# Designed miniproteins, single chains: the designs that were tried, part 36

Each design is a single chain, and the fold is of that chain. pLDDT is the mean over its residues in the fold that is shown.

## One batch from the design tools (miniprotein)

Design m1230
Fold by ESMFold2-Fast:
Structure m1230 (fold): chain A 90 residues (1-90)
Amino acid sequence: MSLEEVVAAAREQGERWAARAEALGKPEAAELLRRATEHAVAAARALAAGDLAAAERHEREGAVPFARALGLVKGKPEEGEKLAAEFAAA
């Protein structure tokens, strides 16, 4: 796939997850999932440019909001916050 196809697929998937979170009454989780998606897009662009360090940084930065979103969706925000802190410390 081209980079633009990968980016489009990632944003489409992220928006599907955000829409599901909104349907569950979790709009804060939807916002966090959209933030995680933009980091995934930035990581893909960095990797395509040969910048592995930037790609790894964006993957770590995206893992934080994703972990928080999962905690909110599960009704266990403390679990998500703990996981987010572990990713932020990596």
Scores: mean pLDDT 84

Design m1231
Fold by ESMFold2-Fast:
Structure m1231 (fold): chain A 92 residues (1-92)
Amino acid sequence: MKIEELLKKAREYIEKAKKEVSDVEKTAEYLKKAAGYIAEAAIELGKYELALKISEEVLSKISELVETGKEEEARKAVEIAERALEEVEKLA
């Protein structure tokens, strides 16, 4: 998949997560998919350490979200994923 397509799919899943913030499980599922696409784009750019950092940071926030069940944590997890996407987009 082209880097542009990976970043576009990541953005699509982040937007889906934003619409489902009251449903913690759906938000977590969409953010896991977004993180996967962002990490794959970083790998395609030769930024393997960045891909690992992004995956760990987003997955850590998703774990916190699932454990707390709070919509506030869902919004924070979305924000972290958006920042990760922006960081990789700057390198593309």
Scores: mean pLDDT 83

Design m1232
Fold by ESMFold2-Fast:
Structure m1232 (fold): chain A 91 residues (1-91)
Amino acid sequence: AAPAAVPVVGFVVVAGPDPEEVAAARALAERLRATLEAGGVEVVEARLVVDPAWDAPEPEAFLFHAPADADEAAGREYARARVEELVAEVE
């Protein structure tokens, strides 16, 4: 399908610095990407961030989707910009 007809998503998975938490976050990121793409969603950016100040025991995924009324270029830029904004704020 054309990109304009495809839902567009960017996401960030945040985890604490423990190796087990990082491994769980990586697995979550891979699973999320595979599930979204299998459902016909375009993933324009996917990032894993390790934050020493993260106090939750489980990794958390933050998804940013383009509005249905955005054009394809604006939608992709929006999703990517939101991902990079969160990554810069956490790191």
Scores: mean pLDDT 75

Design m1233
Fold by ESMFold2-Fast:
Formats: structure tokens, C-alpha cells, sequence
Structure m1233 (fold): chain A 66 residues (1-66)
């Protein structure tokens, strides 16, 4: 079952979040106007590592694993 990492950021922070997801090689869906990026991980271990990296991105206000 796919695990989603939901990132909330300022709208200006969306490009950096997207670049981080791309660097991690994970699929993502971005809503720049809402400041939300959903990253898809194949398992919980990958999701936790992705959440750690994404939480370090400037402009990120929250990261949640769903």
C-alpha cells in the first residue's frame, strides 16, 4: 500500500520541495497555489526518510505521513 508524505509550504517554497522529491526519485503531485506537495513512497521506511529530507526544505511549515 502506497504511503503519502504530505508537505505544506509557502507557495514560494513549492519549487524547492518538488526538487527534493525529484532528487529522492519519488513521484509527486504539487498544488503550488495551496502550498501543498504530496509525495508518494512505496513503503513506510522510504516515507520516513523522505519526510526527514522534506522537513529540512526552507519554507516548509508541516510534513505528515498518511
Amino acid sequence: MDVHVVVRTTPEGVPAVVETARRLGLPYVANPQAGVVAVVAPDEETARRAAEELSRVPGVTSVEIV
Scores: mean pLDDT 84

Design m1234
Fold by ESMFold2-Fast:
Structure m1234 (fold): chain A 84 residues (1-84)
Amino acid sequence: MKITGVEPLELEIGDKYKLTMTTDTTATLEDFAKGTTKTLTLYDSPLKAGDTAEAELTETSVKMKYNTSIPKYAGKEEERKVPK
C-alpha cells in the first residue's frame, strides 16, 4: 500500500486513527482523540470504497486493523515499524 499525503501529516503517539475509504483511491483519516479528519489518496491499496481500517501510532510502530469486505484482509492486523 502506498499512501500519499501521510508523510507530511502530524501523527500523534497514542492517538487512534480511522481510515475510511470514500472511493477506491481516496480515504478520510479521522483522529478519534481530537475529532479531526483529513483526506488522503491511497495508491496500490487492497481497500475499496466503503472499507475501513483502524490505525494506532506507538513510539516505534504503526498498528493497523483492517475492516473490509475483502476476506483476505478482514479482521487482519498489521504492525509496521516507524523510522527513527
Scores: mean pLDDT 58

Design m1235
Fold by ESMFold2-Fast:
Structure m1235 (fold): chain A 69 residues (1-69)
Amino acid sequence: HMEEVAKEFEEALRKGFDELARTTPENAKEVYEKFLKTLKELSDKMKEVAGPKVREEAQKRLEEIRKAG
């Protein structure tokens, strides 16, 4: 379960960064906000299957992504 959820998170990150790399200045903010929404949904999914330590690590990664924007 957790290994699959972690892979989904990694794929979402990779896909989101690919989309961000293709954005124009006009739509970059919209693409970025869509990316953050997807990450939040995956974070919620992880909360259901993860133990405390894994949940903390996932939350830390999500905050790092938010700070990068």
Scores: mean pLDDT 71

Design m1236
Fold by ESMFold2-Fast:
Structure m1236 (fold): chain A 80 residues (1-80)
Amino acid sequence: SEEVMAQSGQEALAGAEEWYRQKDELAERAKKDPNYAASLITALGVLKAAAENFASPEDAARARQLLDEVITALKKADEA
């Protein structure tokens, strides 16, 4: 159980870092497809919740910061 939770936390952080690396490219895609932006924002929210629930406090804070930046970029692109 603890190992499964730790793995989920590590995967959530790794996912957050991967999405953050693609942030500008995702924002460009979102400008062309608002439905893509909305769907991805929902998925990133789920990933953020997973990081907050299963990652260490330090990793959860980092994942939250990275994902919030991606979500903000997508929202700005969708609203433009």
Scores: mean pLDDT 79

Design m1237
Fold by ESMFold2-Fast:
Structure m1237 (fold): chain A 75 residues (1-75)
Amino acid sequence: MEEEAERLKAWADEQIARIRELAKTHGVDAARKAGDGAISELETGARTGSPEVGEVMREAAKRIRDEVDRLEAEA
């Protein structure tokens, strides 16, 4: 459980870094598209997985959503 949560957090951090880079190189629309894809995968996993893993996935989805929203607000 903890190991899975740590991997998921690391993956979310990598997605956030990629989204920030996409916003700089290809614009905020590309960052939003990438973020929406990652969020969709996490939300689907949260609905079908265990409740404990689902909460970690929802938290990761929120972090990605918040970062994309921040980038759009600054654009």
Scores: mean pLDDT 80

Design m1238
Fold by ESMFold2-Fast:
Structure m1238 (fold): chain A 118 residues (1-118)
Amino acid sequence: AAGDRVEAALVRLEQAARKSKDPLDIEAISLAMRAVVAANQAVSGVLTPEEARRVGDEAIAGLESIAEKVKDPKKQEAIRRLIDAVREAVEHAISGDPEGLAQATERVAKAAEELAKA
């Protein structure tokens, strides 16, 4: 089910954060997790679309700030992919698309894993 895939991707995000030794990587992954949780809560009706958008916008602003501080081009690319995937997750959640949210959240997890490895 789409919800099971979101939960599996959140586990992958937590594992990526635990494997990272860079505080900025950990912060970036934590912001992405916060946005995905809010998006999932919007699809389930726990948050309003407006509340999910606010959390998503705050997470994206934080990620953009981290991208400006990071000098490694591979980490910068991974953070940009993370931002794009977070935007997609929030938009799919607001439109009431659980399948689109699951696919976007899997992309968030992949970007976080790439960031942790860089």
Scores: mean pLDDT 89

Design m1239
Fold by ESMFold2-Fast:
Structure m1239 (fold): chain A 75 residues (1-75)
Amino acid sequence: MEEELRRENLELSRLMTEADMTSDLAVRREQLRRAAELVGLPAPELRDSATGEEIGEQLERLGRAFAERRAALLA
């Protein structure tokens, strides 16, 4: 159980970091989709004209959802 949570946290961190580091919108969409799957959320809908600010908002949303889920599991 603890090892599974640790692996999930590392994978989510990797996906979010890669999404933040890339300038390719298609790659960012794919990384954000995978991150959403890990936290059990629907994939974020990003339009072709999505700004870095909109992408940042999705990253914050996923990070908060993961933190809330992890806290609930550890309670």
Scores: mean pLDDT 70

Design m1240
Fold by ESMFold2-Fast:
Structure m1240 (fold): chain A 87 residues (1-87)
Amino acid sequence: MEVLEKAIAEVEPKAKELENDPDPLAAIRKLYKEAVEIAMKNSDPELAEKLERVYELQLKLAEGKASAEEVEELEELGRELEEYYEK
């Protein structure tokens, strides 16, 4: 919980800067890379793995290539990340 709270607090101000990026897909990629790096530095490989999968699925959804099963997986991962935070 403390590790995830710290990662979120560090990433939040960077997300605001990325809102002004002319390439929103590149901005999303940069945000996820930073979040994964923070999770790994705090020895939370499970969080890092889930963040990488969420990024992959969001990228597919943005490109219109996501299947119904992949959209369902993205929703499930979002629920798991929320539950992981409450853990």
Scores: mean pLDDT 63

Design m1241
Fold by ESMFold2-Fast:
Structure m1241 (fold): chain A 110 residues (1-110)
Amino acid sequence: MTPIQKIVVGQLLLVAALETLRYVVRSAAKLSDEEKRALIDTAVALTRHAVDLILPHLSPDQAAQVRALVAQMDATLAALNAGQISPLEAAQRLEALTEQLLGIVNEALK
């Protein structure tokens, strides 16, 4: 893949991750905690794959911002795994982080 193809594919993966997290938040009353967790795990896997594709092709400042957001994602997952936050709260935090990641990628495509 060319660098631009990697950024475009990563953008599409982040859109899929964001829409998955938005569905968890929007449909929270209809989903079990196990179903919320499975969808969160899917969104995180999509986000990690997107970051792997995009990160080498970003400016140093953009790459630093992405790494900081990934660290916040990892902290959110650690809190979820420790039972410190609910799956819904984790989905809300990850939605905000994924939206910020997508914003950086969209700027890289301008």
Scores: mean pLDDT 90

Design m1242
Fold by ESMFold2-Fast:
Structure m1242 (fold): chain A 64 residues (1-64)
Amino acid sequence: MSPAELGALLSAFVKEHIARYGRYPTPQELADFLRSQGVPEAIADAAAAMPNTNDAGVRAVVLS
């Protein structure tokens, strides 16, 4: 998959998800979508590791 195709898929998925659910997709939802499209796990994991402020907060509580 080309970088342009990957970017278009991510953009379309995020926009559709927000339109349907009124929220940004979770990292798990992004990773699951990318894996279903045959994207390598490294790229899916990088996308899943992107802006999850609530996951960082939950992790801080669990580590306490």
Scores: mean pLDDT 63

Design m1243
Fold by ESMFold2-Fast:
Structure m1243 (fold): chain A 68 residues (1-68)
Amino acid sequence: SVEEEEIRRLQEEKGLTPEQARKYLALRRDVIKEKLKQEGKTDEEIESLTDEEFRALYEKMVEEEKKQ
């Protein structure tokens, strides 16, 4: 699954255990859900997103915060 691929990527890039990678993904997902709700996205739209899409949105959010 896409989730398993993302977990593997985090293990390789950050040296995380599978459990740490899952916690990281869960926290990242929660942060993105809060951001999207503030932007007026519905729960249905948020639930339709893939793990790869959550990653892309998180990276975009981090870059936007840096630029202020």
Scores: mean pLDDT 74

Design m1244
Fold by ESMFold2-Fast:
Structure m1244 (fold): chain A 75 residues (1-75)
Amino acid sequence: MDDDRQQELSNRLSTLAAEGKGSEALKLAEEVLKKGEVSRQQAADALRQAANFALALGNFDTAKLLLEKADELLK
């Protein structure tokens, strides 16, 4: 089921967010979406989870980037 792919994406995005690599995180989410491995909703949820980890670590610029992308995917 899609849950394993969403969890893998969430884990990878959280690692990149923890490192302050917002642009790389956005590229990963876009690549996974392009391959059809996750839905837009699943990618948005994974990006929001990664943004929460970035916020907890004080990476506010990275968190903002990830949240803005999540909102764009749901429009």
Scores: mean pLDDT 81

Design m1245
Fold by ESMFold2-Fast:
Structure m1245 (fold): chain A 98 residues (1-98)
Amino acid sequence: VLEVLDRVLEIAAEIFRGRADSSTPDEEKERLFLEALREAARRLGLPEEVIELLVELARLSFEIQRARREGAPQEVIDELEEKALEKKKKLEEELRKL
């Protein structure tokens, strides 16, 4: 089941490396990676529910990284991590149905 996620990430990383470089702004890198992730998952024939959960998890990961970098309150970081955990549980459930 997790082997599918590894493959999605490999393909997404390859697509992303073709579209972004070190001069690309962080916000644009995040957008390009989310687009690459969506494209990779579609190429592998994953259902739209799974694709949306993957994109949402990646988005939350970037949001957590930004919050930590900007010195956001621990309560904000904890809320984001809780949201990510719930999305991860849903993703694992949907992948088990495949």
Scores: mean pLDDT 81

Design m1246
Fold by ESMFold2-Fast:
Structure m1246 (fold): chain A 83 residues (1-83)
Amino acid sequence: SLEEFAEALSGAAAGDPEAREKLIEYLQKVLGPEVAERIRRLYERDPEAALRIASTALSHVAQGDLEGAREAAKREIDRAEAA
């Protein structure tokens, strides 16, 4: 659910490893396994960037815009990996 996605994001931001795993599960469902795995790898190196991308995806999902969530997340992960 949207509430569970938001709670997982909040917990991951607070450093909870269980919340982080739940967040990755939601990202797999919303963004697909490829983008979710790239975000997981980014989290290990730059957790703030990974959490910003997850927050952007949640914002689009909250508006019912799954396509926008996927497009925005892909643009942000591409930029984060190029930095």
Scores: mean pLDDT 84

Design m1247
Fold by ESMFold2-Fast:
Structure m1247 (fold): chain A 80 residues (1-80)
Amino acid sequence: MATLEELKARLEALKAEALAGLAAAKTREEIQAVVQTYMSQVRALIQEAMKTLTPEQLQEFEGYVGGLQAELTAAVREKL
């Protein structure tokens, strides 16, 4: 079972990959593909968190997801 710390670390790794993908993207299609891949992976982590974490830990994890989502959204706006 994954801990809150392990899920946060995996989320940070996914964010880093998404930001690198955005930096390399040259077209709107490529930007959209990077965002869609990240969103799909984040949904999978949230489902794993719901099965593994306590309600308190899940609330903390969801807040963390929101913060990273805001960072990715800012990066997408700068790229577009």
Scores: mean pLDDT 81

Design m1248
Fold by ESMFold2-Fast:
Structure m1248 (fold): chain A 79 residues (1-79)
Amino acid sequence: VEKAIELLKASLPGLNAEQAEAALATIERLKAGELPSEEELETLRKALEDLKKYAGNPRFERARDHLEAALELLEELRA
């Protein structure tokens, strides 16, 4: 849980305002002991696909790697 929160925070610099809002909402749910909704996870998965399109920018590449790792942990928590 704490690892997923750290990775989501580390992805924030590469996200747009809407994507960042979804990531922050997910962080607050995890802090409250709640699991993220499917809708929140789908928003973050779409953000990851968008980041993959911006290959060659180090800021987006770092955000992509952190968001991908966070999503893997979040999917494990929901399994």
Scores: mean pLDDT 73

Design m1249
Fold by ESMFold2-Fast:
Order: C-alpha cells, then structure tokens, then sequence
Structure m1249 (fold): chain A 90 residues (1-90)
C-alpha cells in the first residue's frame, strides 16, 4: 500500500507541475488548483512515510500542509482531513 500511495503522490505532483507551467504560460495568476494538488500529494506522501515507519517525517510533512491550507481560506476544507490524518500517523 505504501508504494501505491507514493505512486499517487508522484502522479499528483507531476500534474501540479504541469498545471503550474500551463497556467504561468497562459498568464494566469490563479494557482489555487496547483496548490490544492500539491497538498493532496503531500497527504499521500505523508501516509506512505507513516506506513513505512517514518513517522517524524510524515508528521512534519502534514504539519507543513496544514499550515499552508490554513493560510489560504479557499483550502480550508482540506484542513479537517489533514488534521485527522496527522492524528492517525502520530
């Protein structure tokens, strides 16, 4: 399962990078969807780390994701899910 989560995290990060490049090329300043995909990738990567026994790294990654989501009101809906995952991996 950890490998599947890492694969999903890599896929989401690749999508975020591709979307960021596309939006910047188009002159768009709205990168909110890029940030959302990056936060989802961090969530999957943190879960994979926790499953591999790398709990401190998972906790650090999730705390970073939660802080970023809290700083952006439009990502507030992600905060409860990230906090629940943080509680589970601790």
Amino acid sequence: EAEALRARARELLARARALAAELEAAGSTDLSEVARLALEALRHAALALALEGRTEEAVAALRTAIAEARATPEYADLVPALEALLAEVE
Scores: mean pLDDT 73

Design m1250
Fold by ESMFold2-Fast:
Structure m1250 (fold): chain A 89 residues (1-89)
Amino acid sequence: SLVIKKVNKLADEAIERISKATPEEALKIFEEYARKVVLIAMLTLDEETVRKIQEILDKAYEEAKNATPEQMRELLKKAKDEIIKVIKE
């Protein structure tokens, strides 16, 4: 529950920052979000769950490279929702 709360809070903060960012800044914010979530997962969750979270974030980040900031926000929301599903299983 604490991990889910942190993942949600970091996502909300990143989405708000992306809404005010240039495309280049938005991609850096997305990367920062991914790094922070993976770090929290590594400290709190089992190795298999961490691997699944990394796969979700890596795929989302690759799609984000060619996305607008608006599309990056939607990609981050989708990735966050998938991460939460993995944590609950």
Scores: mean pLDDT 88

Design m1251
Fold by ESMFold2-Fast:
Structure m1251 (fold): chain A 81 residues (1-81)
Amino acid sequence: SMEEKLKELEAKLLELLTLQQQLADAERNGDSAAVEEAVAKLRELLEAMGIHQEIRDLAELRAAVSEAITRLMKEIRELKG
């Protein structure tokens, strides 16, 4: 149903936003292990969303995450009408 699809998209958006915040916090705190964990989870989530581009560094990862967030927000808005 449209309601189930909306919930799935909202869950993916929340997960991306949470991981993006975790990455930012880890970098601010100088926690290299937490940075690596957040990066790995973000890469996995992007791949699960069909984003199979080569990401060489954190700048490219942040750009890919921002694009994914923008795309999800647009899809959610279109479904809500």
Scores: mean pLDDT 85

Design m1252
Fold by ESMFold2-Fast:
Structure m1252 (fold): chain A 101 residues (1-101)
Amino acid sequence: PIEPADLARARELIEKGREALEKGDLRTAAVYLTAAGIVVAATGDPDSVEAGELYYEMGLLYAKEGDYETAIKYYKRSVELLKEKDPELAEEAKKKLKEVE
């Protein structure tokens, strides 16, 4: 069962996924980021900053796995969500997008 979502919990799961990506542990990153996606979906706010951060980290995960087509989709969605709410992370996502295109 999907637990009731909390955006703070989603952020914690995203942070754990990011840390796993930084360590090169792609399997652990996938587990945390997938869990974050379930929490974000359950909140009913797909346009949250947390959703944008999640899409950025998912883009990094797929790029590290060599799935550039999927990474591009996640980076583009991250930029769309974050351009007004977190311009600095949106620019980082644009930079990563250019690296995989």
Scores: mean pLDDT 80

Design m1253
Fold by ESMFold2-Fast:
Structure m1253 (fold): chain A 100 residues (1-100)
Amino acid sequence: MEAEIEELEKKLEELIRKGDVEGAAELLVEELERLGVDPEEALKALKEMASKLEKSKEAYEKAGVDLKKLEELAEKIINSPSLREALEHYLEMMYLMSKA
């Protein structure tokens, strides 16, 4: 069970390294479907997570994260009509946080 999450992270890291953010988002959708996760439920969870980032703004600012870009990406996730589009913006947000 833990090995499945680690393999997913490894595949995502490889796609991200190649600059294939769209392919990484598609892989996440496919793996969520294999795990029996409803794309609609996953999309709602992503939007809820993005909406809660405002409450953690001070922590991200202290960590040196670009808050303007973080807020723009969070708004894009909240306004995404599909899980794939929301995941693309989520991955861009993870990149932004990882470089801080």
Scores: mean pLDDT 75

Design m1254
Fold by ESMFold2-Fast:
Structure m1254 (fold): chain A 83 residues (1-83)
Amino acid sequence: MKEKIEELIELLRKLGAEEAAELVEKMAKIEPEDLAKIFAAGTMELIRQGKYEAAIKVAEKGLEYEPESEIIKKALELAKEIK
């Protein structure tokens, strides 16, 4: 669990999405077991910042860990539709 969240934070920072990385860190402290919610929130924050390519990459990575997550799938669809 924690390793997957740390991987997401590292990816977000590498993509220059520091605000999204901070959001993910805060969510992980409150709901560390809800990996799907954390990945969906990170994706939505990237969409808010206009970083649609990064949002797609984060959502796809989340679906590798949580393939049946409807909230991540919906976030991915939104990122693709806006782009």
Scores: mean pLDDT 76

Design m1255
Fold by ESMFold2-Fast:
Structure m1255 (fold): chain A 80 residues (1-80)
Amino acid sequence: VRTAEERREAVTRVLDAARELLAEGGPDAVTQQAVADRAGVSTTYVSFVSQGRVKGFEAESVELWSEVGVRDIRAAVERI
């Protein structure tokens, strides 16, 4: 199990990666794989962040994914 500090760093990297990809290529560029590769985490972890399943970061994760409006990430999450 990751520590609270490690979870904070990992969640921050995922959220920053999603924002950077959105700025570079719009919503179509924000895929679960692209976010995982840029953040240096697993696609499964991106799935947990996007679903608001990381304790202490549920609101921040859900709010960002709602702001991004990323149907592709949601579809990728449903496949994994």
Scores: mean pLDDT 63

Design m1256
Fold by ESMFold2-Fast:
Structure m1256 (fold): chain A 65 residues (1-65)
Amino acid sequence: MALSPERARAMARAAAERGDGTAAATAVSISYLGGNREGALAGLEALREAGHDEEADRAQKSLGL
């Protein structure tokens, strides 16, 4: 089951705002592996908005996004 883009973004944002870039990156990865590329991209955007650019870059590179 794929996360919706809205849910993936919300989860990544909440984790990133708690200072947990790893949990945020995990939410992106779960979305992508569940077949939701749009959710993964939305999660990456939320990571960058929260200031976790390095975590977003690593997740994007690892997933080939």
Scores: mean pLDDT 72

Design m1257
Fold by ESMFold2-Fast:
Structure m1257 (fold): chain A 93 residues (1-93)
Amino acid sequence: MDELVERALRVFFETSIDEILERFNIDEDKPFQDLPLDERLYILAGGLVLALEKLGVTDKEVHERVIEEYSEILGLSPEQRELLRKYFEELLK
């Protein structure tokens, strides 16, 4: 794994769901584990964006590798990975 990808994932795993919700102005009253998969993927995509912003990473190649590695960690299907990427791009400034 690229050192920068590893650092981004580390920052992501250290980030709370509440911090992600606050950063992207997501109003959600339900516990994360009780949310539909689509809504969970949206919040997780926000967490990846936030982690990369904290590290100052703007390189699209690093962004794609982070999405790929995280999708493997979660065991996402190709369709779920594309949904995660779509949400990531929507949340990226």
Scores: mean pLDDT 81

Design m1258
Fold by ESMFold2-Fast:
Structure m1258 (fold): chain A 79 residues (1-79)
Amino acid sequence: SREEDLHTIAETIYLLAAGEISEEEAVERLKDLKEAVEETLKQLEAGDEEVIQFLTDATGLPPERIKEILRRLLELLEK
């Protein structure tokens, strides 16, 4: 579900930013969620307040940093 996908994305961002997992582990966690990652990034770039609030609350990171991490993960998922 979209809710489960968002939770997985948020947790992955948090763990990666905290240095608890590698980029390789983050990509493995998200390998089947490429479309959900793309959609989440688009929603953040469009200023979707609900998605911004959820991800900032879940990760403790500012929206700019979340977008940076998602762009990097999407790059890696496209390989």
Scores: mean pLDDT 86

Design m1259
Fold by ESMFold2-Fast:
Formats: C-alpha cells, structure tokens, sequence
Structure m1259 (fold): chain A 90 residues (1-90)
C-alpha cells in the first residue's frame, strides 16, 4: 500500500474548500482506502489544505497525485508539496 501526503496553500478559504471538494471526489474515483482532509486558515485569509490518503498500490497513489497537481493548478495554489511513502506489509 501507499500513503499520499499533500500540502497546498491557497490565497483564500473558498479556493481551498473547492479544491478539497474536487480532491474528495477524485479520491472516491481512485478508490482511496482512507482519506483525511484538513483546511487551516491564517490571520491573512490564506488557506493551507492538508490531505492524507491511503491507496492499495503506489501506482494508484501516483495517478491520484497527478490529478491533485491539476486541481492545485486550476485553483491557483501558491505552494504545492506532494509526498508518497511506500509501505511494505511485513
């Protein structure tokens, strides 16, 4: 399995919420086993979107990561960090 972590920064809470909605729909389409989404808004109204998703395969996590990148570009994210950790079952 693979764990995907996303941190994206948007200029407004509204953009972050729309991006989060799109990411939630994509996670369902790509059959994420687990999904957690958090939005944090600073005193200047800038919003940080934090996503953690678990996928059955690393390949599916990578496909989802590419779609998340497209969503971040669509909603004009100021910063985007994506990491994928491969977890081997012992």
Amino acid sequence: MAVLSVKAVFESEEKAKEAAKKIRELAEEYKAEELDIEIRVDSKGEATLIVTAVFETEERAKEFAEKVREVAEEYEAKKLEISIDEVSEI
Scores: mean pLDDT 83

Design m1260
Fold by ESMFold2-Fast:
Structure m1260 (fold): chain A 72 residues (1-72)
Amino acid sequence: AVDAALDAIEAGDLKKAAEIAGLSVSVMGLIREIGERRGRAAARGALLSAVNMKKAGHADEDIEAWLRRVIA
């Protein structure tokens, strides 16, 4: 699932990536930025953490705030 979502991000289909991962399009945009700056392995780790945060009950806004800190 994670690698399929990353493939969709790399193809430019953030909506498909969001549907696969069960996260917002905004979260997928931030994962794309991590991938562009730090490579696929970093994006994969960030996406796994985001999926786990969502399962733990975190809101997409909280996940976005966390991802912005990862990018910095």
Scores: mean pLDDT 84

Design m1261
Fold by ESMFold2-Fast:
Structure m1261 (fold): chain A 99 residues (1-99)
Amino acid sequence: MTKEVVEENLRSAEEAIEEAERLVRKAEELLRLAQDPSLSEEERQEALKQAQLHLVQAMFLVIVAKVEAYFVEEGGLKEKAEELLKRAEEIEERVRRLE
């Protein structure tokens, strides 16, 4: 009974981490565009706004993945939960470096 719930939380957490990593990569690209002096002020401001939105979405997914990792650990998959938490911490560090 609990095994199916644990496997679903594992899958959901892995998908959330992968999506968060994708959003951070997009935000990093948008932040580079926001610093491009060849772009208009309007284009730079739009890029900054989109980067900030992607970072907020990525951090929300990291929180979801951490909550799901807790249920994965409680379900007996401690090693998988530790891998998820490590990836979540790596995403948090990348976001921190971007402010």
Scores: mean pLDDT 86

Design m1262
Fold by ESMFold2-Fast:
Structure m1262 (fold): chain A 82 residues (1-82)
Amino acid sequence: MELEERIENLEEALKQLREYFEKHKDTLSPEKREKVEKYIQDAENALEEARKAFESGDVEKAKEYIEKATQALQEAQRILLE
C-alpha cells in the first residue's frame, strides 16, 4: 500500500516538525514563525485531503495532495532548520 504508507510517513514527519517548532519557536523571528505556521497548516490540510482521496479510491487526487504536503513540509523545514 504505497500511497497509505506515504501518507503515514508524512503524518509522522508533520508530528515531529510540530514538536520541534513548539520547542524552538521562541528562537525564530516573528516573520519566520508566521511562515512556518502557514506551511504546517498547509501540510496538515493537504494530508487530510490526501487521506480522503485515498479512502475514496481517487489515486490521482491522493498523489496531488501528497505532493502538496511534501512541498509544504520541505518549506517549513527549510525555514525552521535552515
Scores: mean pLDDT 85

Design m1263
Fold by ESMFold2-Fast:
Structure m1263 (fold): chain A 64 residues (1-64)
Amino acid sequence: SREERQQELVRTVNEIRKLVEAGDFEGAERLMRDMQRRLGLSEEQVKQLYGSVLENVLGKPVEV
């Protein structure tokens, strides 16, 4: 369902944030790419989500 997909997105984004906070950028990117394939996200959507996570964790804008 749409609710199940939304819950999966939220859970996965939270896990990506934890990996970035731990300095595991390789693990974060791997999980982001897995989410992209499973949820059918565009490359643009992935870059926006990952960029937002990096800005929130690192406190500054970054290119992704």
Scores: mean pLDDT 76

